# Ledger of designs, part 64: designed miniproteins, single chains, continued (3)

Each design is a single chain, and the fold is of that chain. pLDDT is the mean over its residues in the fold that is shown.

## One batch from the design tools (miniprotein)

Design m10211
Fold by ESMFold2-Fast:
Structure m10211 (fold): chain A 119 residues (1-119)
Amino acid sequence: DLAKQIIELLQQYSDLIREAKRLAIEAGVPDTIIFSLSVLLSTTQNLLEIGKKHPKLAAEKLVKSGDSDISLIDRIKKEIEEYLETAKDKEKAKKAIEKLDEARKLLEKATELAKKLLE
């Protein structure tokens, strides 16, 4: 069931973004970067709520937003990497980047499955 697989991937993605945000806050990453993580989390939470009742609508929204969300993840990662030298906790900042790399792969897979669901 493609719809169930998409929801499971988006839930895992949401959990990784939430963990990345927590790690970034603890690392002392600037509020502007934390805000960008909150935008990703909010968008994904809304998509999960829609997907439980209207899986095709959620898939359509995911296909439309997926590339933009991937670009935002790449920008957030770069901004955290640039902040590493001044971070209060470099280890947590690095872990936040690792969680974002994992999240990126799950979002790519979810978007791929969403395209298949819409065929």
Scores: mean pLDDT 89

Design m10212
Fold by ESMFold2-Fast:
Structure m10212 (fold): chain A 94 residues (1-94)
Amino acid sequence: MKVYSEEELESFRELATRFLESVVGPEAGARFGAILDRALATMSPEQRSEFAAEAGKLLGEVEEAVENGAPREEIERIAERALREMEALVDRLA
């Protein structure tokens, strides 16, 4: 796995936050931002890269649901699960 630069992580943050805001709402974007802030504050570069890879997979599941025309309720459930799994990952790695 590549170690991501701070610039790459900031780009990931901006893209993921905007995506979640557009498909779920501003509260989901804010929650993701808080999760990422905690990850960046508590994790080593290797742990941040592991977190980013798993977060990318979880966000990919949300994106796939959107692309497949899933109902808004299903997209919101997938996003909620993704955010909870990201929070649990930060708690485990911190």
Scores: mean pLDDT 80

Design m10213
Fold by ESMFold2-Fast:
Structure m10213 (fold): chain A 65 residues (1-65)
Amino acid sequence: VSREAAYEIEAAALSFEIGEKVEIEKRDGKYVLTVTVKTKEQLEIAKKAGAEVEKGFGMEVEVKE
């Protein structure tokens, strides 16, 4: 599995886990996962899941409300 395919799979998994939109964007040669949330509960879930993704895949995770 390519690195790009792995990132897409992780983005899809996060989208289903938190129930909100997750997008992959490439900035300055790095892949950034952007998660959009509406509630404080989703924000905490997204932050926790994002930290695990950053450690496992070496990509950056950005959370927006």
Scores: mean pLDDT 67

Design m10214
Fold by ESMFold2-Fast:
Structure m10214 (fold): chain A 100 residues (1-100)
Amino acid sequence: MSEKEKSLHQLRIMRADVEEELARARAAGDEARVAVYEALLGLIDLAEQKILASTDPKEQMKIVEIVAETMRRVTELLAAGAPVEEILAVVREGERKVLA
């Protein structure tokens, strides 16, 4: 399996976890969590597109690390009950880093 295939596989695992949490948030009627998980899916889509277009394994790994760190920070902020706008700002920062 190539480094690109490994990076894409890691993003698929992250996507599955986010999709499960989004389904739970929708079932609970938690509009704030729905917005956060939809934004994370957008970040994962952006990262996947960037990895598919990339020929540099180091860039591909860096993109996966940015997504993983963004998801970690989002999880911590959600657990702390942070405002949704603060959490969405973290996702937007992740998107900017992926595009850099």
Scores: mean pLDDT 90

Design m10215
Fold by ESMFold2-Fast:
Structure m10215 (fold): chain A 60 residues (1-60)
Amino acid sequence: SVAEQKDAILAEIRAIDINDLSQMQALNLKVNDAVHAAPSAEEGRAIAQAAAEEVRKRRA
């Protein structure tokens, strides 16, 4: 489900080193794949927004 994909992405963001360029590139590809696989544009935007907010919180 979309909720399961979002939760998995958020869990990965919490586990990775956000200062590692390779890990961030891999994360960006996973987020992009999840957005394109989403049943609607609204759900895709919600996944992308949640991922961006989680990364921002980790940088703060």
Scores: mean pLDDT 81

Design m10216
Fold by ESMFold2-Fast:
Structure m10216 (fold): chain A 100 residues (1-100)
Amino acid sequence: SMEERRRRIEEQIRRIEELYERFLATKDYSKRLAIAFEMVDLAVDGPEEVQRKFAELFGIPLSLLTQMKEARAQPAGSDQAVQTMERIVAEIEAWVRERG
């Protein structure tokens, strides 16, 4: 239903905001990175509203989330998909370091 969809979106947005607060409070790099990837996964697999909230909070371009979706849509075991994901992961890791 539309009400259930709205509730799910609100819950996902709240989860992203909670993860972002934990990210800002976390000093350990490995834990920060894990939180960042959890937020990325929620945004990539989530509706546009969640993606926009993630982009606003992190200052990361929506195009990076689009590239991740496209890479995940490729056949399992594709060397090109693996290389694309490794590049995106490296960009996220660099971004987490720069903002820490």
Scores: mean pLDDT 76

Design m10217
Fold by ESMFold2-Fast:
Structure m10217 (fold): chain A 78 residues (1-78)
Amino acid sequence: VTNEELVKNTELMIEEARELSKHLPEDEQKKILERVEEIEKELEEADKNNMRELILVEASAGVLLIHVIVLLKVEQRE
């Protein structure tokens, strides 16, 4: 897997997390969006500056965790 592919997959998960967060209360949505924005900025810098792959993997894992948390909260709030 290339760094470009890893970034694109992570961006797709970020977009899904943002969409799902719209179904959460405003306070929870804000928290998720803030975390997503931080990760997105880190990934953009990593891609531009050819950062260590380990950092990209850790950031992607963080987005996956956020995605799972958002899904869990949406199901619990329905």
Scores: mean pLDDT 67

Design m10218
Fold by ESMFold2-Fast:
Structure m10218 (fold): chain A 100 residues (1-100)
Amino acid sequence: SPLAAAVDAVRAWFEAHRDRYTPEEKAALDRILDRMRQAVAEGKTVDEIAEEAVRIMKEEKLSFEVKLTVVSGVAALMRAAGVPLDEVAERIQRMLEELS
């Protein structure tokens, strides 16, 4: 699955850069990535996965650094799903505005 591969790639990037995050940020990123991977396994659309990620980020009041990491991951999933780059940029801009 292209979406599963994209989530796994984001996870691998996070594991390689884990030392850059606080213990609380690591726990939040682990939870978000686990939920994204579960949503892919359940056959959810990239839009549903993005909506869930935004919901978790709002509820947990995460730092801007964590939000950027998650939003970048969502962008990777959108591209893996075949969403055009210009549409990804527009959706990511709206997502960041919603999280501000």
Scores: mean pLDDT 83

Design m10219
Fold by ESMFold2-Fast:
Structure m10219 (fold): chain A 65 residues (1-65)
Amino acid sequence: PLTGPTMDREEFRRYLREVLGATEMSDAEIDAAFDAVIARFDKDGDGTLTPEEFEKVLEFLLGGR
């Protein structure tokens, strides 16, 4: 429903590698993390993160801020 920037699996992998420096994580681990986040936060199961859900993921990953 939004024409704005949503994050799919490939964008999430790029973000983890380029922004968070998670180069030691395998593709399988990144995919598992993405699937876990989608299952927990995505109501529709569209396989993309909205800007609000992405912000919640960042808050969770930054150590519970």
Scores: mean pLDDT 64

Design m10220
Fold by ESMFold2-Fast:
Structure m10220 (fold): chain A 62 residues (1-62)
Amino acid sequence: MPTAPTELLPGGDGKPYKVAKIVEVFGKAVAVDEEGNILGTWDSSKHKIGDVFTGVKILKPK
């Protein structure tokens, strides 16, 4: 079938972030990209590895 164009609308941060892995912080699973940016709480019923998130507030590890 013809591929529909991907809708990547800039949210709050204006960039797409791809989930690379899941880490546990204070007993909660969180999604992290390849650069180590924390994207938000991981919910396995809603999210999967490789998803692209836009408009998230990014917390960089120090």
Scores: mean pLDDT 58

Design m10221
Fold by ESMFold2-Fast:
Order: C-alpha cells, then structure tokens, then sequence
Structure m10221 (fold): chain A 68 residues (1-68)
C-alpha cells in the first residue's frame, strides 16, 4: 500500500492543488490525518486528508481557504 503522506499528496495533486508544505501527520487508530499547506488558482489552502493506515486509501479530503 502507498504510504499515507504519499497517498495524501497524490490526492491533492489529483484535485489540482499544489503542495507547498507538510504541516502535520497524526495517526489515531486506523486513520492517518495529513495536513498540508497548498495553493490553487493563486489562493492558499489548509488541506486535511484522512487516510486508512493499512491501505493508504484516501477516506476524505477537505480544503479550507486561508484568509487573506
């Protein structure tokens, strides 16, 4: 299976988000939550990706636009 951080970064790129920085990685039970600073269309986003710890499958991806 793909490592959680690699799977999360791939999901961001597939969504059209440019990965700028890895902010955090947290593992709780069977889930790994990876947070990135990303850019799309000139805007900055905090992107939270929840992945399955065993498979590396992306379970959810949420992008929060950062205030100017």
Amino acid sequence: PLPPVAGAALALREAGLEVLELLSVETRGNETTVTFLARKDGRLYRVTVVTDRRTGEVLSLEAEELPA
Scores: mean pLDDT 83

Design m10222
Fold by ESMFold2-Fast:
Structure m10222 (fold): chain A 94 residues (1-94)
Amino acid sequence: MSKELEEALKEAVALAEKKGYPEVAEALRRTVELALEKGEEEVALAVAEAVKYLVENGSPETALELLKEVTELLEKGEFEKALELAKSRIGSPL
């Protein structure tokens, strides 16, 4: 895991837990682990950043939906779609 990904994951997990969404923190950890197992560190980083943004903006349900969809795409080998989906949530006005 890169230092950038480790820091992004740590920040996103800490924020989710602080906001009272431990289910988001757990789902994020699992999705990042799966992405790394698939060799898709860019997807892992994008997901961590997107979840941090969504939780910070009061959208934990959208974060859970994103994590579920990215996990399904990673399991299907649809890595480019997983990356595009995660990036679409970074900086989105929700």
Scores: mean pLDDT 83

Design m10223
Fold by ESMFold2-Fast:
Structure m10223 (fold): chain A 64 residues (1-64)
Amino acid sequence: SMEALEAMAALLRRTSLAGALAFLRGQIDHLDTARDPEKARATLLAVAELVGDPALIAFVREAL
């Protein structure tokens, strides 16, 4: 849901950039175990875009 994405983005904004990158890297590393990998990829990109940090957005786009 949009509320869940916004809540996650808000949480990531409160962490350090290093912490946010580590979290997203961990999620990307587990995409192969996701029930719906395409939906999981779209969700990670949407969260990164909601955070609005260009480094996070670039990292997610390049890793996917």
Scores: mean pLDDT 78

Design m10224
Fold by ESMFold2-Fast:
Structure m10224 (fold): chain A 62 residues (1-62)
Amino acid sequence: SPLLEPVPAEELEKAVLKGSGKPSVITMDPVTGKRAVISDVEAAKAGDKETIAKNSVRTKLL
């Protein structure tokens, strides 16, 4: 379906600045070996701070 979006470059730039900033946590899934960027905001919204900490520690150990 044809969708008209605002200037994605500006929106992406904002998202990248947020995602590549301090609030972004890079974690690795030990099962699949995939790298994922988890925002503290997303985990806080889900109420799973322990999940971030656990995954972050896993990435540092591996």
Scores: mean pLDDT 46

Design m10225
Fold by ESMFold2-Fast:
Structure m10225 (fold): chain A 73 residues (1-73)
Amino acid sequence: TEKMIKDLEQGKKAVKDAKNSEEAAKKLQELANKSKDPDSSSILKGVSTIAKNKGKDEAAKVLDGMVQNLQSS
């Protein structure tokens, strides 16, 4: 759980630092490929698709919700 939270927080930072949705999607894919946790990798790939199709703000909201749920469980 803690490792997944860390990976998703890195995803949030990548989205925040991205200049646009395309860059956010690319950075999320790179993080997914480097993740040692398969669940985090799968989530980051899904959020990368959201960033590409819905925008980086929506991707950030999804990651925020996932991190919050993991922290509150």
Scores: mean pLDDT 81

Design m10226
Fold by ESMFold2-Fast:
Structure m10226 (fold): chain A 82 residues (1-82)
Amino acid sequence: MEPTDGAEGAKVANEAFEELYKKYKKEVGAKDSGEFATKAGLGEVAPAVGEEAAKLLKEAGKLMSEGKAIEAAKLVQKAVEL
């Protein structure tokens, strides 16, 4: 699904990060999906999610910090689909 605006993109990206958090929270040691997203942006989730997914999540974190939520959502969804 393609987001239609920045607010919808941020919601989609946050929901995808929450799915990854629920799956990998023990391996990553994150307390919530926000901390998981922060660790993903730092490249700290690769051992849990794999190198390709971690690279996508790191770029998505950067795009979210730049307000590019639509582009970030696409990368997070692609990482979930791997």
Scores: mean pLDDT 74

Design m10227
Fold by ESMFold2-Fast:
Structure m10227 (fold): chain A 79 residues (1-79)
Amino acid sequence: SEEEELRRLEIEAGSLETILAILRVMGEKPSEKVIESLRKLIEEGRRVYERIKDPELKERAKELIEELERKLKEAEEEY
């Protein structure tokens, strides 16, 4: 279902954000693999967003994508 696909992306995003938060506290740069995982998740999120018909789920997917894009920019520029 659309809800199950979005929930999976949210769980994956939460895991990556936790890794990034730990690295930030430690003053360490994320690995290229972590950056690539973020890029892939954003791309998957965009594909899910395009397929969602429910307006509430679509808004939630949009917020998730925008959050991940901000995290990617921070990781590439600040770390």
Scores: mean pLDDT 84

Design m10228
Fold by ESMFold2-Fast:
Structure m10228 (fold): chain A 58 residues (1-58)
Amino acid sequence: MEELVEKAREAGLPITPEQAEQLVKAVKDGTISKEDLEKAFRALGVSEEAAREIAELL
């Protein structure tokens, strides 16, 4: 969780540990795919490399 939060902050997307936990649960539950998350992060201005790294942590 801390790694996910820090990576998102470094990429300009500050999220809380609670938000990070919700994202992990959504991916595991099948609500959102890792590919969809990567695309969403990129749409928010995160670089392609950082978006992929963040999605891979989930």
Scores: mean pLDDT 77

Design m10229
Fold by ESMFold2-Fast:
Structure m10229 (fold): chain A 63 residues (1-63)
Amino acid sequence: SPLEEFERLLQELERAVEEGAPEDTINALVSRAFEVLAKLPPEHQEDAVSRLTEVLRRAAERL
């Protein structure tokens, strides 16, 4: 399901950020996460946006 795919991508993105993965890897995961987020039911989109934004905020703190 799109929700399961989003959860997996979010976990991979969080891990990549924590481990200092290359920018290309992080950007690829972010792009895929946004693609899947657009396919989520409306009731899950607000929470998904919030969670993705938090991960991106953590990534930005390392710049």
Scores: mean pLDDT 80

Design m10230
Fold by ESMFold2-Fast:
Order: structure tokens, then sequence, then C-alpha cells
Structure m10230 (fold): chain A 98 residues (1-98)
């Protein structure tokens, strides 16, 4: 469970980071918004994309640690799956190694 969420979150993080670096952020956001409106994304998938976006923007603004704490606090407040919270912590740990 944690490993699956970790891999999914890391993949979405990398995809969003590539979009930011190539000035394609709006196109990627529009793609996910359209898929969500069509019911092609689960609530969990949409949430993971949102978390990935927040992590990429936090890193770009040199606020990765603060952004990660804010994400975890929000997920805990909303009663999110503990496995998702653990996946976020693991991705943040990997990003700190760079």
Amino acid sequence: MVEELYELLLREYERFKEAVENNRTSALVEEYDERYRRGELSELEALIFGIAQALVLGEKNNRLEETTKEIIALLEKEGADPALIEAVKRVAEELKKK
C-alpha cells in the first residue's frame, strides 16, 4: 500500500516537475482537470496530483520542508489514509537527498 502510493506520488511529482521545466504546467493541469471532470480520475488520484504539484512548487520556491509539513498537517486534519501520509513523507525524504 505505502509503496504503491509512494511510486504513484513520485511519478506524478516527476511529471509535474518536467512540465514546469518545459513551461507546460497549464497544459498538464488542464489535462488532469478534464480527466477529473470526465470521471476518469479517482479522488485519490486527483489528491495525489495536487500533492505532487504542491511539492514541485514548494521545491521551486525553496520551501520544500515547509510545504511538506503543511501538506502532512492538512492530510491529518482531513483524516486521510495513513499510508498516503507515509508516502508523502518518503517522497519528501528522497527530495531532501538532492
Scores: mean pLDDT 81

Design m10231
Fold by ESMFold2-Fast:
Structure m10231 (fold): chain A 88 residues (1-88)
Amino acid sequence: MLETARKVAELSRKAAEAVREGNIEEALKLLGEAEELVLSTPELRPVALAAQRAGEQAYQDSGGDEKAALLATAEELAKGAEEFAKEL
């Protein structure tokens, strides 16, 4: 559990960095790995849902900027997973 939450946080932080560097392909791969871990860990489902909603909101607020949505998703997933790990 704790190891999984820490890995999700690490992968999501790396994904956010990849988005900032313009490496969208790498960001999508890293987020895909993080999502696989979350899907296998029911306790992290609220964290994943919050990240998805953050991305959707950023997409709407930016008028359809997929990079903004991806960055918001990655940042929220990283923060949520870190907070979850601290509460364990």
Scores: mean pLDDT 84

Design m10232
Fold by ESMFold2-Fast:
Structure m10232 (fold): chain A 93 residues (1-93)
Amino acid sequence: KSIEEIVEELKKELKEVLPEDLFNEVNKKIDELLKKMLESKDKEERIELALEIRFLVNEAIKKAEEKGIEIPEEKLQKIGLLVQELIELAEKA
C-alpha cells in the first residue's frame, strides 16, 4: 500500500471515532503533513512527518476521551497499526 492509501484509511477510522469538529481540525493538519511527506526527498524528514501525524492522532484521541467519548479498544488498535505502517512506508519510500 502507498503512503496516501494508508493516510486515507487512517482518516476513515478517525472520522468514525472523533467528533466532527475535532476530526475536521485533525484532518486538515494531516493533509498538510501528508503534502510535505510526498514533496520530501529526504527519508529522515518523511519519518519525522509520519511521527508528527502519530502525535496529532494521539492528541485527538486524548481530546475525544476528555469530552467523554469512549473509543473501542479494537479501533484504537487499528489506528495504532495504521500509524505504524505509515512510519514504515515513510522509511522505505
Scores: mean pLDDT 86

Design m10233
Fold by ESMFold2-Fast:
Parts: C-alpha cells; structure tokens; sequence
Structure m10233 (fold): chain A 100 residues (1-100)
C-alpha cells in the first residue's frame, strides 16, 4: 500500500505545482487533489466506490488538462499528475485484490 500512497502523493504534488503556475484554475486543481485522496482511502473499504472516484478524478484531470493545453509547463504537470493517479489506482486495486 505504501507504493500506492507514494504515487498519490506525487500526483498531489504535481497538481499543487500546476496550481501555482495557473492560479485561475487552482480550485479545479484543489478539487482534483481532494478526489485523488478520497479515491485512495475508498479503495481500502469499497472497490466499487474507489473505481467511481477514480473515473471522476481522471475526468476532472482531463478537463484541467484541456484548460491548460496552451501553457506547456502547466500542461506537463497536469499530465504527470494524471499518470501518478492512474499508477496509484492500479497499485491500490492490486493491493485490495491480493487481500481477497
């Protein structure tokens, strides 16, 4: 589980950095951060809820990615956040399945 948490922390770090470069969209970055955290916690209790939050998180990251597409630096940070959120979800699901 520590690897999943570490990937989640990296995703949150990239979203925080993106928010510093693009303050106009900071509320969306903060929402993405909150959903990423909630998803990890949910995966330990309810895989179905965790999967739903994962889809919502990735959809929101996609929306923010589109909004930042004209700023290459912010766009790359958002892309990295999405990558690490996906890695966190995959590891969290694997951890959950291995306990079943």
Amino acid sequence: MDQARQNGDLSVSYLDRAGLLDPDNRDLFNQSRTLTRDMLDSLLQDRVLGRRLYRQTMQLIGQVSDLTSQNPQTYQLVQQAGRYTSLMYGLGVQYYDNRQ
Scores: mean pLDDT 79

Design m10234
Fold by ESMFold2-Fast:
Formats: sequence, structure tokens, C-alpha cells
Structure m10234 (fold): chain A 79 residues (1-79)
Amino acid sequence: SRDDLLEELMELLAEMGMPVKSKEELEALLQTLAPDVALDEAFLSALRDALRRRKSEFDPSKSPLEFLQGIVREVVASL
């Protein structure tokens, strides 16, 4: 479900040192990064899968937000 995808994304972001306080805050963050994309199950599942594949490539000396922005751009370009 969409709710389960948001929960999984929150958990993945927390593991990267970027916890969000609520599902609503996560949706607001994602909409800021991708203003012209619908936050539907197709987008959220693609983002979850991309983060799972790429989170090990994250450099802890860099910004987690900048890393997330790059992943979001990749996912949007693949839709």
C-alpha cells in the first residue's frame, strides 16, 4: 500500500541519518524535490527500490539531502 511505502521510505532515510518526523513531512520533502510528479505508489515504490540499491553508495561526508535529491531525479527521469 502507499502507506506501507511511506513507512519503508521513512525507515530507509533514518538509516541514512536523515529521519523525517511524519509521513506528511516526507511527502512535503518529496514534493519539494519533485514538484511536478504525483506521489503515487508507482513513484514511491520506484524511489524505495532505488534507495535500497544505492544507499550503500552514500558518502557520509556528503549531504544526505543532496544524495536523496540525486536519487529522486534519477527516478523521475525513469518514469
Scores: mean pLDDT 82

Design m10235
Fold by ESMFold2-Fast:
Structure m10235 (fold): chain A 71 residues (1-71)
Amino acid sequence: MVVLPEEERERVRAALDELAARHGVTLSEAAKELLAQLMAEHNLPVESLPILLREALATSSGELTAADIRV
């Protein structure tokens, strides 16, 4: 398992919170941790977050869980 540096994790979480606010969606803590882990494991930049969340945000009705996230 690859672990993101603390600074990068903070940046990812900030980007996730911004995306959630813009789309009127609430992310669970488990969903945020899963996304940070997947980004680390696949070496994805923060700029990939909107693409990764696109399907989940389009179909979710307010709360994203770990099950809604695909990479």
Scores: mean pLDDT 65

Design m10236
Fold by ESMFold2-Fast:
Structure m10236 (fold): chain A 110 residues (1-110)
Amino acid sequence: LQEKCEEIKKQNDKILEEILKQHPELTEKQKAALKALGDYDSFLVCANVDIKNLNEGDKEQLKWILQSKGLSVEKSEQLVKVFEKCAKENVSVVERKKCIYEEAVKILSS
């Protein structure tokens, strides 16, 4: 479990670094929001939470985390929907994290 958790965190960091290199236009606030999304995904997977069936508490926690990074309620709600969509549509951790980051960049840049 601990070794699997470390691999997920390493994969997350690599994917995030690649996304940040592709999007130099992102503000520090937007970069912090992306990191928070990826960290929360890793946290839930490491805790053996079924990410395809998130409860309202899991969603509200993510929304609160995003707002604590300075995002509006509206942007935070949009990012929670992105998180849910990517979790349902993607089987692999790598494809899910890419989905989350790429879709989140679109929301944050608009």
Scores: mean pLDDT 83

Design m10237
Fold by ESMFold2-Fast:
Structure m10237 (fold): chain A 97 residues (1-97)
Amino acid sequence: IDREEFTKYLDELAPELRATLARARAAPSLEEAIAILEEAAERYEEEVRKKKKELEEAKKAGASQEEIDKLEAEVAALDTVLSLLLMALSVLRLERE
């Protein structure tokens, strides 16, 4: 994985992630907080799917290794954000007990 591209893309995703977490934190109920994070997770799942398709199309088109490395780093960054949201959802769902 290209560390520079990976961390750069994570940094680009950070403001939206922080805004989503702030909305969940400000939600008037636990159920509404969960709904906000579920909606965000679905959106990131779609972005991961689109970026993986873009990566496969680039490979088929004979894109440069530099382009492929960048796309792989972007997929990894999106997967990282998605994983964090899914872990947060797991914790909040346990609080409903």
Scores: mean pLDDT 85

Design m10238
Fold by ESMFold2-Fast:
Structure m10238 (fold): chain A 62 residues (1-62)
Amino acid sequence: KLKEAVLLMLSRRPLTVDELAKQLNVSKETVERIVAELEAEGKVTRDEKTGLYTANLDAIKA
């Protein structure tokens, strides 16, 4: 689902909420909720200075 798409995109390069919203064709609010959930799970990290989200590859490694 959308959460998996966000993780896949972030695994390729760091992206902002705005970039994710544009590429997934969803609202910024929807993306913010998804990345907050992923950050709570330890799967992504936000850079406060740039607003970029980065996938934690160690946390999502099978």
Scores: mean pLDDT 78

Design m10239
Fold by ESMFold2-Fast:
Parts: sequence; C-alpha cells; structure tokens
Structure m10239 (fold): chain A 96 residues (1-96)
Amino acid sequence: KAAELAAEGGRLAAEGGTLAAKGGTGEKLHKGIAGALGGAGGEYLGERAKTPEQAAEAGRAAAAGGEAAAEGAVTEEAKELGREGAELGRKAAELA
C-alpha cells in the first residue's frame, strides 16, 4: 500500500515538475526541475521498496517533488499534479 502510493505520488510529481519546467524561467524553472527529479526518485524508490522504511523514504521523496512542482507551476495542470503527488507522498510516508 505505502510503496504503491509513493510510486503513484512520485509519478504525478514528476509529470507536474516536467510541465512546470517547460513553462517556467529562473526560480520557477529550477523548482520544476527539482519537482521532476524528486518525483522520479519517489516513483523509482516506491516501485522497488521492500521494507516500510524504504516506502517511507519513497513517500518523502514524492512529497518533496510534488511540493517543488506545485511551487514551480505556471499552469493549473502542473500545480494540480504537484499537489496530488505531494499528498500521495505524504500519505505513503504516514502509512509506512
């Protein structure tokens, strides 16, 4: 459960971060990139988590990525993806 939520949260955060990076400049661009990388990390770790500790780490990565994506967002779509990714990541960390 926790690992699956972390993987999905990471995927949404990576998608939101990628969209944010495409539309942003300066600080927003950097936050979009951070969201894409953090989200991708959360997805990767979540898909491979074998212990509750690993699932919690994946959830935290997804949450951080989603928050960065939302802050870097210049469109509502990127912002929603970032927020949803962050929420799923936090839930994953709490369940793990």
Scores: mean pLDDT 84

Design m10240
Fold by ESMFold2-Fast:
Structure m10240 (fold): chain A 97 residues (1-97)
Amino acid sequence: KDKELEEKEKLLEEAEKELARIEAGEALTVDGVRLPAGREALLRKLAEIAEVSVEEVEEQLRRVKELVEKAKEYLEKLKEGEITEEEAAEELRKLAK
């Protein structure tokens, strides 16, 4: 109802904004590393840094986006009183596995 729920909402909003920026191909700086502008160039640079394929980076971004969307769904249900804090935590833990 308060501080903890608001903090979780802010974290999800920030994650969603960062995902949107990556999808839009905006020039980003992560941990002091300047990433190129353009979605394809950005994904190639991330693949290089992570030492994986571009396809694996795209798959990982898709999974992160899905996790964020599900987390937002559970937080909304928690706010509406449809589920308990324990139920929301259990479902999020299952998603993170």
Scores: mean pLDDT 70

Design m10241
Fold by ESMFold2-Fast:
Structure m10241 (fold): chain A 82 residues (1-82)
Amino acid sequence: MLSEEEKKKIRDEIVAEYKKNRPNLSEEEKKLLEEELEEYIKKAVELMKEKGVSEEEIEEFVKAVREGDAEKTVELLIKAQE
């Protein structure tokens, strides 16, 4: 099992990488990511419901993903694993 420190480091690295790549996306890449994002949200919501995550946390996750809040999205995914 990953330590709390290791989880934080992984989260920070994912957030940093996500932010780094955002300004350089082409129009076609943005469209593909939007389509993949919608499929990902659907699958993630189903998984979170199976894990017993609250409706409030699921709604917060969907909002964070749609708004591009990478930090909050990663935090909510980590919480869903616990």
Scores: mean pLDDT 64

Design m10242
Fold by ESMFold2-Fast:
Structure m10242 (fold): chain A 55 residues (1-55)
Amino acid sequence: SVLDRIKQEYEEIKKEAEELGMDIELPEFPDVPTREHLEKLLEARGEILEKKQQL
């Protein structure tokens, strides 16, 4: 469940970053998800959302 959520977030972030032309360094996809890993993905998603609001 948590692993599937991280996969979904990773794919969404990659797609949106590519659409916006953003060079975002994402952490490697882990075999065992950590809270810190998910938090970093959510931070990257926040940056993408802020960029979208400027459009």
Scores: mean pLDDT 69

Design m10243
Fold by ESMFold2-Fast:
Structure m10243 (fold): chain A 66 residues (1-66)
Amino acid sequence: MKPKANLEEIGKLLNELFKKRFGVTITPAAALTFAALVQRDPEGYLAEIEKIDPETAKKIREILEK
């Protein structure tokens, strides 16, 4: 099984979001940790991400539905 593949893709989107909105690049390990948190509580985290960048929230939701 490749559950980490989806987490890596979500982590990359979160890292790009932080860079775009806050000017901060997080480590790959931190990105994977945040991706795992989004996977555990998608509704809570996606609501916050959607307020910042609806496009990124939509992409993450599409990954989680695969």
Scores: mean pLDDT 75

Design m10244
Fold by ESMFold2-Fast:
Structure m10244 (fold): chain A 55 residues (1-55)
Amino acid sequence: MELKLLATDSETAINLETGEVLSGEEASELGRKLNLVLKSAEEKGKEVLLTYEQA
């Protein structure tokens, strides 16, 4: 399983697979529930593209 999040600011992230908009708290909980590890973080100016996958 792979998860890509676009962090648009400190309080908002978009799940690029589902299109869901997540708060910072919801994004943290999602990462914990999915038991995924951060594979890469790419800065896109004001945004950060985060890619997670299984260990």
Scores: mean pLDDT 74

Design m10245
Fold by ESMFold2-Fast:
Structure m10245 (fold): chain A 79 residues (1-79)
Amino acid sequence: STDEKLEQLLKEAEETKKYILENGDTFSPEELRALIAHLRGLRDFIAANFSGPKADAVLAKLDEIIKILEEILKKKEEE
């Protein structure tokens, strides 16, 4: 069901956030930009196709991850 897919996406997003918090500083600027672009695309897809509390939770988690990646990228580009 849609709910089961959103629950799985939320779990995967939570694991992705943990991985990025532990390993994000090891990524190159190019890898960070590619990942940000991918996650923005996924975020936009979910926002366009799903609604409700589970979709909102996935969107919120993706927005958190994107922000963390953007902060890491900024630090790497500031020398």
Scores: mean pLDDT 87

